# Designs tried in a protein design run: designed miniproteins, single chains, continued (3). Part 1

Scores and structures below are computed, not measured.

Each design is a single chain, and the fold is of that chain. pLDDT is the mean over its residues in the fold that is shown.

## One batch from the design tools (miniprotein)

Design m8001
Fold by ESMFold2-Fast:
Structure m8001 (fold): chain A 64 residues (1-64)
Amino acid sequence: APVVEGTVAATPEGKEAAGAHLAGLTYEDPEKAKKIAKESEERAKKNPEAEAVKVKAEGLEYEV
């Protein structure tokens, strides 16, 4: 399944890099960060080759 290079990578390492970037931008906004993580998980269902990575936001854990 195709993945846009600027949004989410197809590899675990790429997912970690993207997750870290998003965490830096939305770390203080746990609600928005959770929404992004949930959307990434839904996208992963359409792209089973990609795995979600857990990201922390103000002490909350979620998958990106």
Scores: mean pLDDT 51

Design m8002
Fold by ESMFold2-Fast:
Structure m8002 (fold): chain A 65 residues (1-65)
Amino acid sequence: SPVLVLRATRDNAALFSDGSVVRAGEVLELEDVRRTEHGELVGRDVATGQRVVLDPSAVELLGTR
């Protein structure tokens, strides 16, 4: 599956399934990314295998791999 490389532009841009949150400036690598009916993005963090829900307005796309 393609991996999306995203940077958080603010704190709380993303929430992991364990309840941990992303801080501004952190880089996420997500696979199996899809948009929900409510406009959120959901995917799987490649490093931890955790489900991640993110606000697409609070992340920037750096690339794909």
Scores: mean pLDDT 84

Design m8003
Fold by ESMFold2-Fast:
Structure m8003 (fold): chain A 82 residues (1-82)
Amino acid sequence: MIEEALELAKKAIELAMEALKNKDASIDTINTAIGAALSAIGAETQVYLLEKKGNFDPKLLKEAVETAKAALELAKEALERS
């Protein structure tokens, strides 16, 4: 469901931001960054599948796509810093 994809993307952003705020390398920071990446990948996959099915609110779909992309980029940055 598109709302679930958006929620996963928002969670990925929060986890990525938490990992990025910790400048000291720790197992918790690494685990948080991994969690962010997995959530971001999940959100992007769900959004992709939803776009293929069609028949969604165009505004909500656009928001989900943009949020999932932002989540993936932030998760990537968090992993690079871990």
Scores: mean pLDDT 71

Design m8004
Fold by ESMFold2-Fast:
Structure m8004 (fold): chain A 66 residues (1-66)
Amino acid sequence: MTKYKATVTVTATAPDGTVKRTVIEAVDDTEEAARDKALGAASREVRRAAREGWTVEVEYEVEKLP
């Protein structure tokens, strides 16, 4: 059965220059479902960091599993 893995990297930088990197992975039967699952989790982290005054960058990648 074909599966897809989505990897979302959230890089948050505090006002004092502290950097926190969070990697979120999700696996699902479709590329869209895997991406949406990972981005959904990432969006919660982004909102949390933004409320605390952090600068956030988000990168994502989707891979078809063998």
Scores: mean pLDDT 81

Design m8005
Fold by ESMFold2-Fast:
Structure m8005 (fold): chain A 90 residues (1-90)
Amino acid sequence: RKEATKEVRKLALEMVELILKGAPYEEVKKVAREALKLMKEKFPELSIEEIAGRIALIVIFEAIEKGASEADIEKGIEAVVEAAKELERE
């Protein structure tokens, strides 16, 4: 619940900070993967697709709050979606 949301929000914020610093896409995707695994552990009944949607919304919110560009927001969403697709087949 609220504890899981706090942990996921911290990871989403880390993703946004990495994007704003110009970090490699693979570093952003690694943090996205951590957030997805954390959510799946806390909510095993939710699909990876549902979890990815929830994390993407948090990333969008944090990115907007930090004044990120549309391209930065898109990069964050892309990282979550790609990490989710990788986990779905693992």
Scores: mean pLDDT 81

Design m8007
Fold by ESMFold2-Fast:
Structure m8007 (fold): chain A 71 residues (1-71)
Amino acid sequence: SAEDAYNEGVALAKAGKLEEAAAAYEKAIELDPNYIQAWYNLAKVYEKLGKTEEAKEYFKKAGEIAEAAAA
C-alpha cells in the first residue's frame, strides 16, 4: 500500500539510506499521488542529497495538495 511504502521510506531515512528512502517515497506517491506527507518527505530527502531545485518542486507539490484538501 501507499502507507506501507511511506513507512518503509521513513525507516530508510532514519537509517541514513537517503536514496533508498527517496525510492520508497516515490513508490508511495505512485500509489497515492495525493499523499502529502510522502511528497513533503521526498522533498526533505532531496534537500539532504543536495538536490535543492527538485526539493523545491516537491515542497511546492505538497503545498498545492494541502491547499486543495483545505478548500
Scores: mean pLDDT 83

Design m8008
Fold by ESMFold2-Fast:
Structure m8008 (fold): chain A 75 residues (1-75)
Amino acid sequence: MVKVEVEFLEPISPEIQKEAKKLVEDYQKRAEEISKLTPEERRQALRDFYAELARKANELIEKSKGKILVTVYYE
């Protein structure tokens, strides 16, 4: 199972906190949907998932000037 966590290294604006929470919720939901796919469909879906997640995480980190830590791990 894929898990996404966000840590705030210092106080962040409510707007950025809301974006971070939405990112975690959206990608957790997508990970659950991917887990229900066939092995063949799951392989392609996981590549697209990680590519989009990396892009969105980097956008969030840039907006926060590095004050947010985003961790993605597989269990």
Scores: mean pLDDT 74

Design m8009
Fold by ESMFold2-Fast:
Structure m8009 (fold): chain A 130 residues (1-130)
Amino acid sequence: MEERREVAKVVVEGFKQLADEIASLVEHARPDAAPGVRAALDEAVKNIEKVFEEDPGLEGARKAAEIVRDAFTRIGEILGPEALPHFRAAGDTVADALIEAVEGSVEEAKKLIEQARRSALYHASGALLT
């Protein structure tokens, strides 16, 4: 239980960092869309924190993964049809890493979340910074 809670903390903090990085990227590239994107990311962070507080294990991770996919789809819809596939790819990458991270050690979770953040930012940049 305690080790799973430490992994959940790594996952939550990593997602918060990614959310801030995406919000900043959108604010720079699409300031018109930034408030809506920030709201979607803030809601996702809050929902993921609640899910992991209730279940820091695999079932909680699966629920958090769906929250991530839904949030990134919503962000893509806000940004428009050209951005939507990129944000869906980013969401899938983060969701998959999140499920894998909770099945491993704290060190494995840190590595997986860092890789997922870099990949998600690459996809987001592809949509916004052509």
Scores: mean pLDDT 87

Design m8010
Fold by ESMFold2-Fast:
Structure m8010 (fold): chain A 83 residues (1-83)
Amino acid sequence: ADALVAELKAKGKQALATAKAMLDSVSDPAAQAQIKRLFYDAMGHYQDGIKAAKNGDLDKAKKLKKLGDDKIAEAEALAREAL
């Protein structure tokens, strides 16, 4: 549980840094709004994953980690198209 909590916290911190860099490189306001929403969703999933892992629900924590990872991948794809 502690290892998964540490991983999810690290992913959340990295997601914030990635979001800032990505938004600084994207000039389209519509694309920026979509990217912000996707990172917001990813952060929410990672935080819920941390709560699930702390409560012993490792299956739910792993599912939430995947949902967060999927949202970041979608944001990265949108940022590439918006360049």
Scores: mean pLDDT 84

Design m8011
Fold by ESMFold2-Fast:
Structure m8011 (fold): chain A 70 residues (1-70)
Amino acid sequence: SAEEKAREAARKNVEAMKAAIAAGLGDEVLANPDLSDEDKEAFQLVRDGKLEEAEKLITELALKAIAEEA
């Protein structure tokens, strides 16, 4: 389903963000002007340890993108 695909994508994105934070790239990611405000908010949630909130936000953004294709 669309929800399953969105949640799978969100889990992968959270893991990638966690890896970037562990590598010390947090400030560089947040300073990147090519990232959307929503992407920066999701990254900040991961950085703050709010993993469930980050996954929820990313899932909602993915679901919105899928709905716009319909």
Scores: mean pLDDT 78

Design m8012
Fold by ESMFold2-Fast:
Structure m8012 (fold): chain A 65 residues (1-65)
Amino acid sequence: MSEELLEKAKKAIDEGKYDEAIELARQLGPVYEAIARAVIDNKGTSEDFDAALKAVENTRASPLP
């Protein structure tokens, strides 16, 4: 479910369907909504969205010392 929503949101950004992309990201949570809004505000692409998601995931994967 969440993976499908992510794919749809990324595709919506790439297709210029920004309103749809934000709505889909909102369903995933506030972090994803913020990422979608930031990418759209900076006239970004699905690649920028993916990069932002990887940054968030990398931070969560990093163990505290």
Scores: mean pLDDT 74

Design m8013
Fold by ESMFold2-Fast:
Structure m8013 (fold): chain A 84 residues (1-84)
Amino acid sequence: MSREELEEEVRVALYTMQLYLAVKSGDAEYVREVVERILKEADKLSPAARQRLVDALRFYAEKARQMGHDEIAEILEEGARRLE
């Protein structure tokens, strides 16, 4: 694994952790900040890394809906759509 590949893996892991914490918090503003940060970095990510983040966004959108956080779910679903 190259340094660039390792840095991308770390970035994906950090964003996935931030999404988990934001959804768990129930704070729509925090969720928006994390999604916006991911979208801002989208052009710098490999297709594989972007797909993993799309999958993570969709996974947490479903979890947010199960928790009754429909606004958060919509923010995450919109983020996934824009990241594709």
Scores: mean pLDDT 83

Design m8014
Fold by ESMFold2-Fast:
Structure m8014 (fold): chain A 58 residues (1-58)
Amino acid sequence: MLLRAIEDFKAKNEEEIDLKKGELVELLEVVDEYYLLVKSLKTGKEGLVPRKYLEEVE
């Protein structure tokens, strides 16, 4: 499933990744209610991002 960052997100710890607004990510895992494990298609980095920063892409 492809998701898009709706705004810039800056990682706060080593388990999270930075995203720029408009960046596409692949959903790898739903970790909990608040966090998704994703892979950036631009950088290839994998990490946690808060769900509220991401939208589903058609």
Scores: mean pLDDT 84

Design m8015
Fold by ESMFold2-Fast:
Structure m8015 (fold): chain A 84 residues (1-84)
Amino acid sequence: MKEEKEEIVVANASDEEIEKAVERAREAGLAGDEVRMQLPSGQWKWYGPGEEETERAAEELRRIARENSAAGRATEIEIVREVE
C-alpha cells in the first residue's frame, strides 16, 4: 500500500493561518485520515482517525502553532491517508 501525504507548514502563524490549518486537519480527521504534528521538541505526535482524535488534534494544533510562532519556529503538520 502507498501512503498519500499532505504537508502543511505554518511558518508565520497569524490567527487566520492557524485556524486554516486547524480546519484542514479537522476535515481530514473526520474523513478518516491520520493527522501528525511536530511538537516544539522536534518529536512527531500522531492523532488517529475519528471524532475524538480529531478534536484533540485541533486543540493541540492551536496551542503548538502559537507557541512555535512566539519562539520564531514553524509548525509542521502531515495528513496521511492509506491508499491501495
Scores: mean pLDDT 73

Design m8017
Fold by ESMFold2-Fast:
Structure m8017 (fold): chain A 60 residues (1-60)
Amino acid sequence: SKEEKKRELILESASYSVKAIGYAAKAVASKSKEESEKYLELLREYNEKSNELDREAEEL
């Protein structure tokens, strides 16, 4: 159903958000600028994916 698809998108969005938090933690724990920049890039990518899925759920 439309409601089930919406729920699945919200849960997937939440999953990407949790992974983004993991990358933020790794960025903070990084010992080099290059390593921290890599994790900050991944943080942004996963946050963007989370936001896209949230938008898809709202459009249902």
Scores: mean pLDDT 89

Design m8018
Fold by ESMFold2-Fast:
Structure m8018 (fold): chain A 98 residues (1-98)
Amino acid sequence: MLEKIQEDIDKEIDSLVKAAKEALERMTDPDPQRRAAAAVTAYLILGMISLSKNKEKQKKALEEVIKTAEELRTSPDPQARADAENILKLAKKELEKL
């Protein structure tokens, strides 16, 4: 079961990166419900990327997520900044395991 999930993640990693970037952009939404949903989506996608068996693809995906989250650190929304910091910490921690 886990091996099939990892294979599916490796095939779809570029789509997961795109979805993560879209979720991170939605974390600046003026609607607090949409921001919360976007943050949850970003965390779930980061978790999926961390399950990848392909270390090179995983590294590239984590670097792209980190770049987008760094941009959110300049957001005027303190909640978006806090969520961006948490995503950065998790993504950097996963990169250090590679």
Scores: mean pLDDT 77

Design m8019
Fold by ESMFold2-Fast:
Structure m8019 (fold): chain A 61 residues (1-61)
Amino acid sequence: DARELADRARELFLQGRLDEANEALLEAIKLDPHNEYVLELAEKYREYLSKELVELLDKIK
């Protein structure tokens, strides 16, 4: 479930586990690229995202 992966990513960001958080968020976006909850969460943590994930978000728009 994309939302469950996004919730995991949020928890990982709060723990400072940025690499694992980015992996979980990427998998959430791959499962549902237009999920508003997932995309809003990605924008909230945009400064902590990898370059690859930022590029992916910009392409989805």
Scores: mean pLDDT 83

Design m8021
Fold by ESMFold2-Fast:
Structure m8021 (fold): chain A 68 residues (1-68)
Amino acid sequence: ERVEKLLEETEKKLEEIAKNSKSYADFTKAMQKVLDEFYKSLTPEEFKEVQPRIEELIAKAAKLFKEK
């Protein structure tokens, strides 16, 4: 439950970053900061389990950024 909430919050943050970033460099820097904070909140086990879902969130955010 806690990990699911963290994933949902991270998805929302990545979506806002995709909408608000003016350049790809700004987008990637802001995205790395959000991902670093997310990973810091996880145990090593949770980190391993979320990798496929994080890849999906990153891909979704990248698509949103390009659709501007």
Scores: mean pLDDT 81

Design m8022
Fold by ESMFold2-Fast:
Structure m8022 (fold): chain A 90 residues (1-90)
Amino acid sequence: DLEELKQKGEEALAALREALAAGDVERAREHFDTLLETVKRLLSLGTHEARKQALALLGAAMREAIRAAARMPELAQEVLEAVTKLVVEM
């Protein structure tokens, strides 16, 4: 269901933001993994709306990674590499 995946993605993004703000690298990594899995499920729906939502979530995650890069460079690199790979494969 598109709406359930949208909600799950937004919840994972919010949790990622909170973990990054708290400096909790392990929690941030866990929430980013949940966000990526949700994005892959959105892409598997094969619809324009699901693809737009997937891109919106990936873009938001990339912006959060760039913002956190000075504090968490390894995590930021992991996020940027994973997002770039998914976007290229779309």
Scores: mean pLDDT 85

Design m8023
Fold by ESMFold2-Fast:
Structure m8023 (fold): chain A 57 residues (1-57)
Amino acid sequence: DEDKEKQKKELIEKLLKLFKEANPEASDEVIEELREKLSKLSLEDLESVYESYLEVL
């Protein structure tokens, strides 16, 4: 596997897991919509989003 593609997928899954923990009432539809939006971001943008999320926590 290409390291960048693997890192991108892992970051998306981490972000979705954090979102589900913060929003346990979120439907599968909302999670899938978020997954699609995150999948359109670059690895660098995903890392920025993840770091911002950790700073708020």
Scores: mean pLDDT 76

Design m8024
Fold by ESMFold2-Fast:
Structure m8024 (fold): chain A 91 residues (1-91)
Amino acid sequence: SYEELLQREREVAPEIARIVEDTLKRLESLPGASPELIDMARKALEAAREGHADTALLILSVGSVIAEKLGQTEEAKLLREAADRVARLLS
């Protein structure tokens, strides 16, 4: 049900926030990371901290596609791996 989905999101929210925060820290450590991708990761962290796990997942997924199109391979991999981890927690 929709209520069960909302409860699941609330239950896993702290772990999702930790995944996104770790991803942001790793992304900031990469010399080739664009300011736009870092800004997207910060917005994903804000969404995750506010309990909007679905929004955080969407931002990470879109960010990985943008990074791939820009040829930022390591950044794309980090964002994709984070999105996959968040998606598994919501399954």
Scores: mean pLDDT 86

Design m8025
Fold by ESMFold2-Fast:
Structure m8025 (fold): chain A 63 residues (1-63)
Amino acid sequence: MEEDIKELVREFYEITKEPLKKLSPEEQAKIDELWERFLEALSQGNLDEARKILEEIKKIVEK
């Protein structure tokens, strides 16, 4: 579980590190909201929810 959490956080940073600068303010705000939900899911041990949120973030950044 600890390693799974670290892997998901690393994946988030890899997905967002370059595209974030190309996103609109609205898209950046949405990613910030999703990031908060992602952390909440991880704090509850809900890895399935965390993965779904990560997929939603990926859809926003990888147009």
Scores: mean pLDDT 74

Design m8026
Fold by ESMFold2-Fast:
Structure m8026 (fold): chain A 61 residues (1-61)
Amino acid sequence: SDVEIVLRAIPLLQAGLSTREVAAALGLSPATFSRTFTRVVGVSPEEFAAQMAERGAVIEV
């Protein structure tokens, strides 16, 4: 399902992978991944990654 794509994508985006790298890891084109992610989440993978950069700082090794 589209939700499974998002659930697999989130930890990869949290790890600092680019949208292109995440799409490749999921076996999707960047365009297909971006469209699917935005449809499910409501924001682009790039915007979500920017929000997650703040969360990454909170992990503190």
Scores: mean pLDDT 76

Design m8027
Fold by ESMFold2-Fast:
Structure m8027 (fold): chain A 110 residues (1-110)
Amino acid sequence: SMMELEREEMLRIVEELESKVEAIPFLLPPDLSLLPNYLKVVPNPVTLETIRKKIESGEITSLDEFEEEIERMLEGVKKLLPEDSPGYQVAERLAREALERIREIKERLS
C-alpha cells in the first residue's frame, strides 16, 4: 500500500541521518545537566529518536507529517545554537537534503 511505501521511505531517511556523526544536533543531549536551560528553550524536543518512535507507532503516517516533524526538529536546533556555529549550519544542510528527498519521493509516488 502507499502508506507502507511511505513508512519504509521515512524510516530509510531517519536511518541514514542516524548513521551520520554530524547529525548530533538532531539527538537529545546525553547529559541535560550540562545544558540546564535545554528543556526551558525546547520543552518538547523533536529528535531523530522521537520521529522514529512516531513512525513506528503509526503517529506519523504520511510524508507530509514527516516533513512537518523534520522542520520542527530543525527549528529546535535553531533555537539552541548560534547561526554562525558549525552545528547550526550542518543541521540546516541535513534537514534541507532530507526535505528535498521527501519531495522527490512524493513526486515518484504521485
Scores: mean pLDDT 82

Design m8028
Fold by ESMFold2-Fast:
Structure m8028 (fold): chain A 77 residues (1-77)
Amino acid sequence: MKKKGEELEKKGREYGAQGDYEKAAEAFEEAGKAYEKAGDLEAAARAYEAAASAYRRLGDEEKAREAEAKAREARER
């Protein structure tokens, strides 16, 4: 699970570097979910924060807020 999160996080960074913020946000969301399943709540929170940043680059404030809420939830567990 952690290795899957790391691979998805790498994909998110690659998409972000290419300016594909929609795919970057999706990859970071999937990374966050993978890290949560692995019990790595710190990594999950960071991945969700990265997804929120990508959603803001898209102008999707609702999705950015949802991702930030997931990051906070992960840190509280």
Scores: mean pLDDT 83

Design m8029
Fold by ESMFold2-Fast:
Structure m8029 (fold): chain A 66 residues (1-66)
Amino acid sequence: MAEAEKIRRVLLKLGVPEELARAIGDVVAGKMTQEEVAKKFNIGKIVVSQLIEMARDLVAEEEAAA
């Protein structure tokens, strides 16, 4: 849950729409699949995967720097 909230926060800072950022957070929490999000928002599955990887990397860097 906490990780999903951090992912959502980071994606919102990157300019990702709130609904999409929330859905990606749900993927990280295990509540949705990447394919389900891709279909729901009509985007490529690779785009969903890239957003998750970038968000996780940024969260890890922020926590390591603090």
Scores: mean pLDDT 80

Design m8030
Fold by ESMFold2-Fast:
Structure m8030 (fold): chain A 55 residues (1-55)
Amino acid sequence: MSLDEVEAELRALLSRYLSPDEVDALLAELRRQSRGDEEVLRETLERLIETLRAS
């Protein structure tokens, strides 16, 4: 699955609880924490998706 597809899935899940601006801010922070490493970013997003689905 592409990074864009993973981001889209997380965005859809977060949109149930957060405004579009809050979702954008959270994704920007996650990208900052990954320091440009797409593999680290993907792993972080996938773990958040799993956590949200389990909740």
Scores: mean pLDDT 79

Design m8031
Fold by ESMFold2-Fast:
Structure m8031 (fold): chain A 61 residues (1-61)
Amino acid sequence: MPPDEQEINDSLARMYLALGDKLAEQGRYDEALELYEKAAEIGSPELKAEAEARKAEIRAR
């Protein structure tokens, strides 16, 4: 039985968060924000909260 759509979306959201973190580490904050926004759009409520927290951290810099 294939995984449901939300499991696939959560995996993609986690990938976007990880890539966003790497871009933020490089000082590429605009690109990191785009990836966090993508994660927030497709992820579960918990992943959305993590994405919003990461966006807030960048905005506070």
Scores: mean pLDDT 79

Design m8032
Fold by ESMFold2-Fast:
Structure m8032 (fold): chain A 65 residues (1-65)
Amino acid sequence: AAEAAAKAAAEAAARTGSAAEALSQGGVMDHLAGGNGEDATRGLVLAAERSGLRAAELAAQMGLS
């Protein structure tokens, strides 16, 4: 249902917001930059993993899996 999808999206956004904030404050981004800050492929891999998780969640909401 649209309401269930909206609620799940809001919860996911809150979690990703908290995770991004914790990442920034925890220094994970600074650690990555200090080691391989210019490694675009590493950033692409992380983006792909996050996209995959979001796709799986959307599929579950639509009842595809």
Scores: mean pLDDT 54

Design m8033
Fold by ESMFold2-Fast:
Structure m8033 (fold): chain A 64 residues (1-64)
Amino acid sequence: MSDEQKMALNRGASRVVEAAEEGDWEAAERAIEETGRELRRLGASDEQVRGAVEALRRVAEETA
């Protein structure tokens, strides 16, 4: 992944954790979806996007 893609993923993870800690699962799912779209926009492959989305969903589940 590029540095821009890594930064986008890190920002997404922070938003997911914040939403999950607040119990706002709708906001957490939006953050996951937005992060996936941003990674695609930055040129990430389908495989990289899928891996990132799966990782963010695990982060949300572990935070709740």
Scores: mean pLDDT 82

Design m8034
Fold by ESMFold2-Fast:
Structure m8034 (fold): chain A 67 residues (1-67)
Amino acid sequence: MEEVKKKVEETSKLIKEAAEKGIVSSKENAEKIVEELYELLEKDPEAALKAAEDLTERIKKAIESAK
């Protein structure tokens, strides 16, 4: 439980950071993705963990491409 929560928090921070750097198309989209992740965490923690991992990988790849 705590590990899943921590991963969702880390992914949420990464999404917000990517939005500030212009890597995510808009701040509104970043907020929506974060909200959906926390909603998923309440309903299905395993699905939330998987979604957070996928999002983290995609954002890291986008950040590397922007360097």
Scores: mean pLDDT 75

Design m8035
Fold by ESMFold2-Fast:
Parts: sequence; C-alpha cells; structure tokens
Structure m8035 (fold): chain A 95 residues (1-95)
Amino acid sequence: AVRVTITIETGNLDPAAPAVQAASARFGEAMLRAQEYLAAGRPEEAARAVAEGIRAFLELVPDVELRVGVEGDDEASREFAETLRRLLEEIRAER
C-alpha cells in the first residue's frame, strides 16, 4: 500500500478558523478521490487528485508550509510518488 504523509505547518494560523476548516474539507474530498484511484490501480490520477487538493487548500490558506512524504516499494507507489513530486514542484513554483 502507498503511504502518504502530509504535514502542514501553520505558523500563526488558527486551525479552527472557518477558512482553514473549509480548505481542510476540500482537501479531505481530494484525498478520498485519490484513495479510490489508488484502489483502482491508477497511481497517476491519484497523484493528480492529491495535488489538486493541496492546490485548493493553498488557494484558501496561502500562508502555510507543506511537507509531503510518500512511502511504497512497488512500481505503482513509485509512479504515484514521482507524479506527485513533479506536481508539487509546479505548485511551489507558482508561489
């Protein structure tokens, strides 16, 4: 199984703030879609879903630092990690 660890460093951001809660809800929906894609053997689509969720979160709450770790030893896990890493680099470059 692919293990994805996403750490959001909020600094002075209040995690109970309505904007943060709304961003977290949208991100959670994206993670559910990613889980469905991974279960269906579609790691590239799963990575895009995670990246879209992260992008939506950062649009609502731009002043956060994001760290992403991906663990897995099969080819699907490597494809997921590589695609996600590339998409996250694109998101970081836009900020």
Scores: mean pLDDT 72

Design m8036
Fold by ESMFold2-Fast:
Structure m8036 (fold): chain A 69 residues (1-69)
Amino acid sequence: KQEEAEKLMDEYIDEALKRVEAGEDPLVAASQAAADLFRKLMEELGYPREEAAQLATKTAKRALDRIDA
């Protein structure tokens, strides 16, 4: 479960980074990745809403941190 969530977060962060490299706004790319992950965690993996929201927020923060690095 924990490894699965971390792997998904990394995948969504990598997609956000690719979009930014292609010219998308970093805030838009990060927020879209977080929103997409939130839906996937709830709809496909059965995560509770609160836990999915926390993971999505963490994903957005990590994506922005990596874009700024």
Scores: mean pLDDT 80

Design m8037
Fold by ESMFold2-Fast:
Structure m8037 (fold): chain A 51 residues (1-51)
Amino acid sequence: SARQQAIENAAVYIRKLREDPDDLEARRELQRAGRGLSPEEWAEALRLSYE
């Protein structure tokens, strides 16, 4: 689903920012992927970012 894809995309960019907090492109992509995610969906993205 589009919601699940957005959660998974957010997880990828959270992981990238963990490695390089100054990555402006990853920050922009996270903002785009995270647009409209609920707090519960953000928590799931954070959990997935550790996998």
Scores: mean pLDDT 85

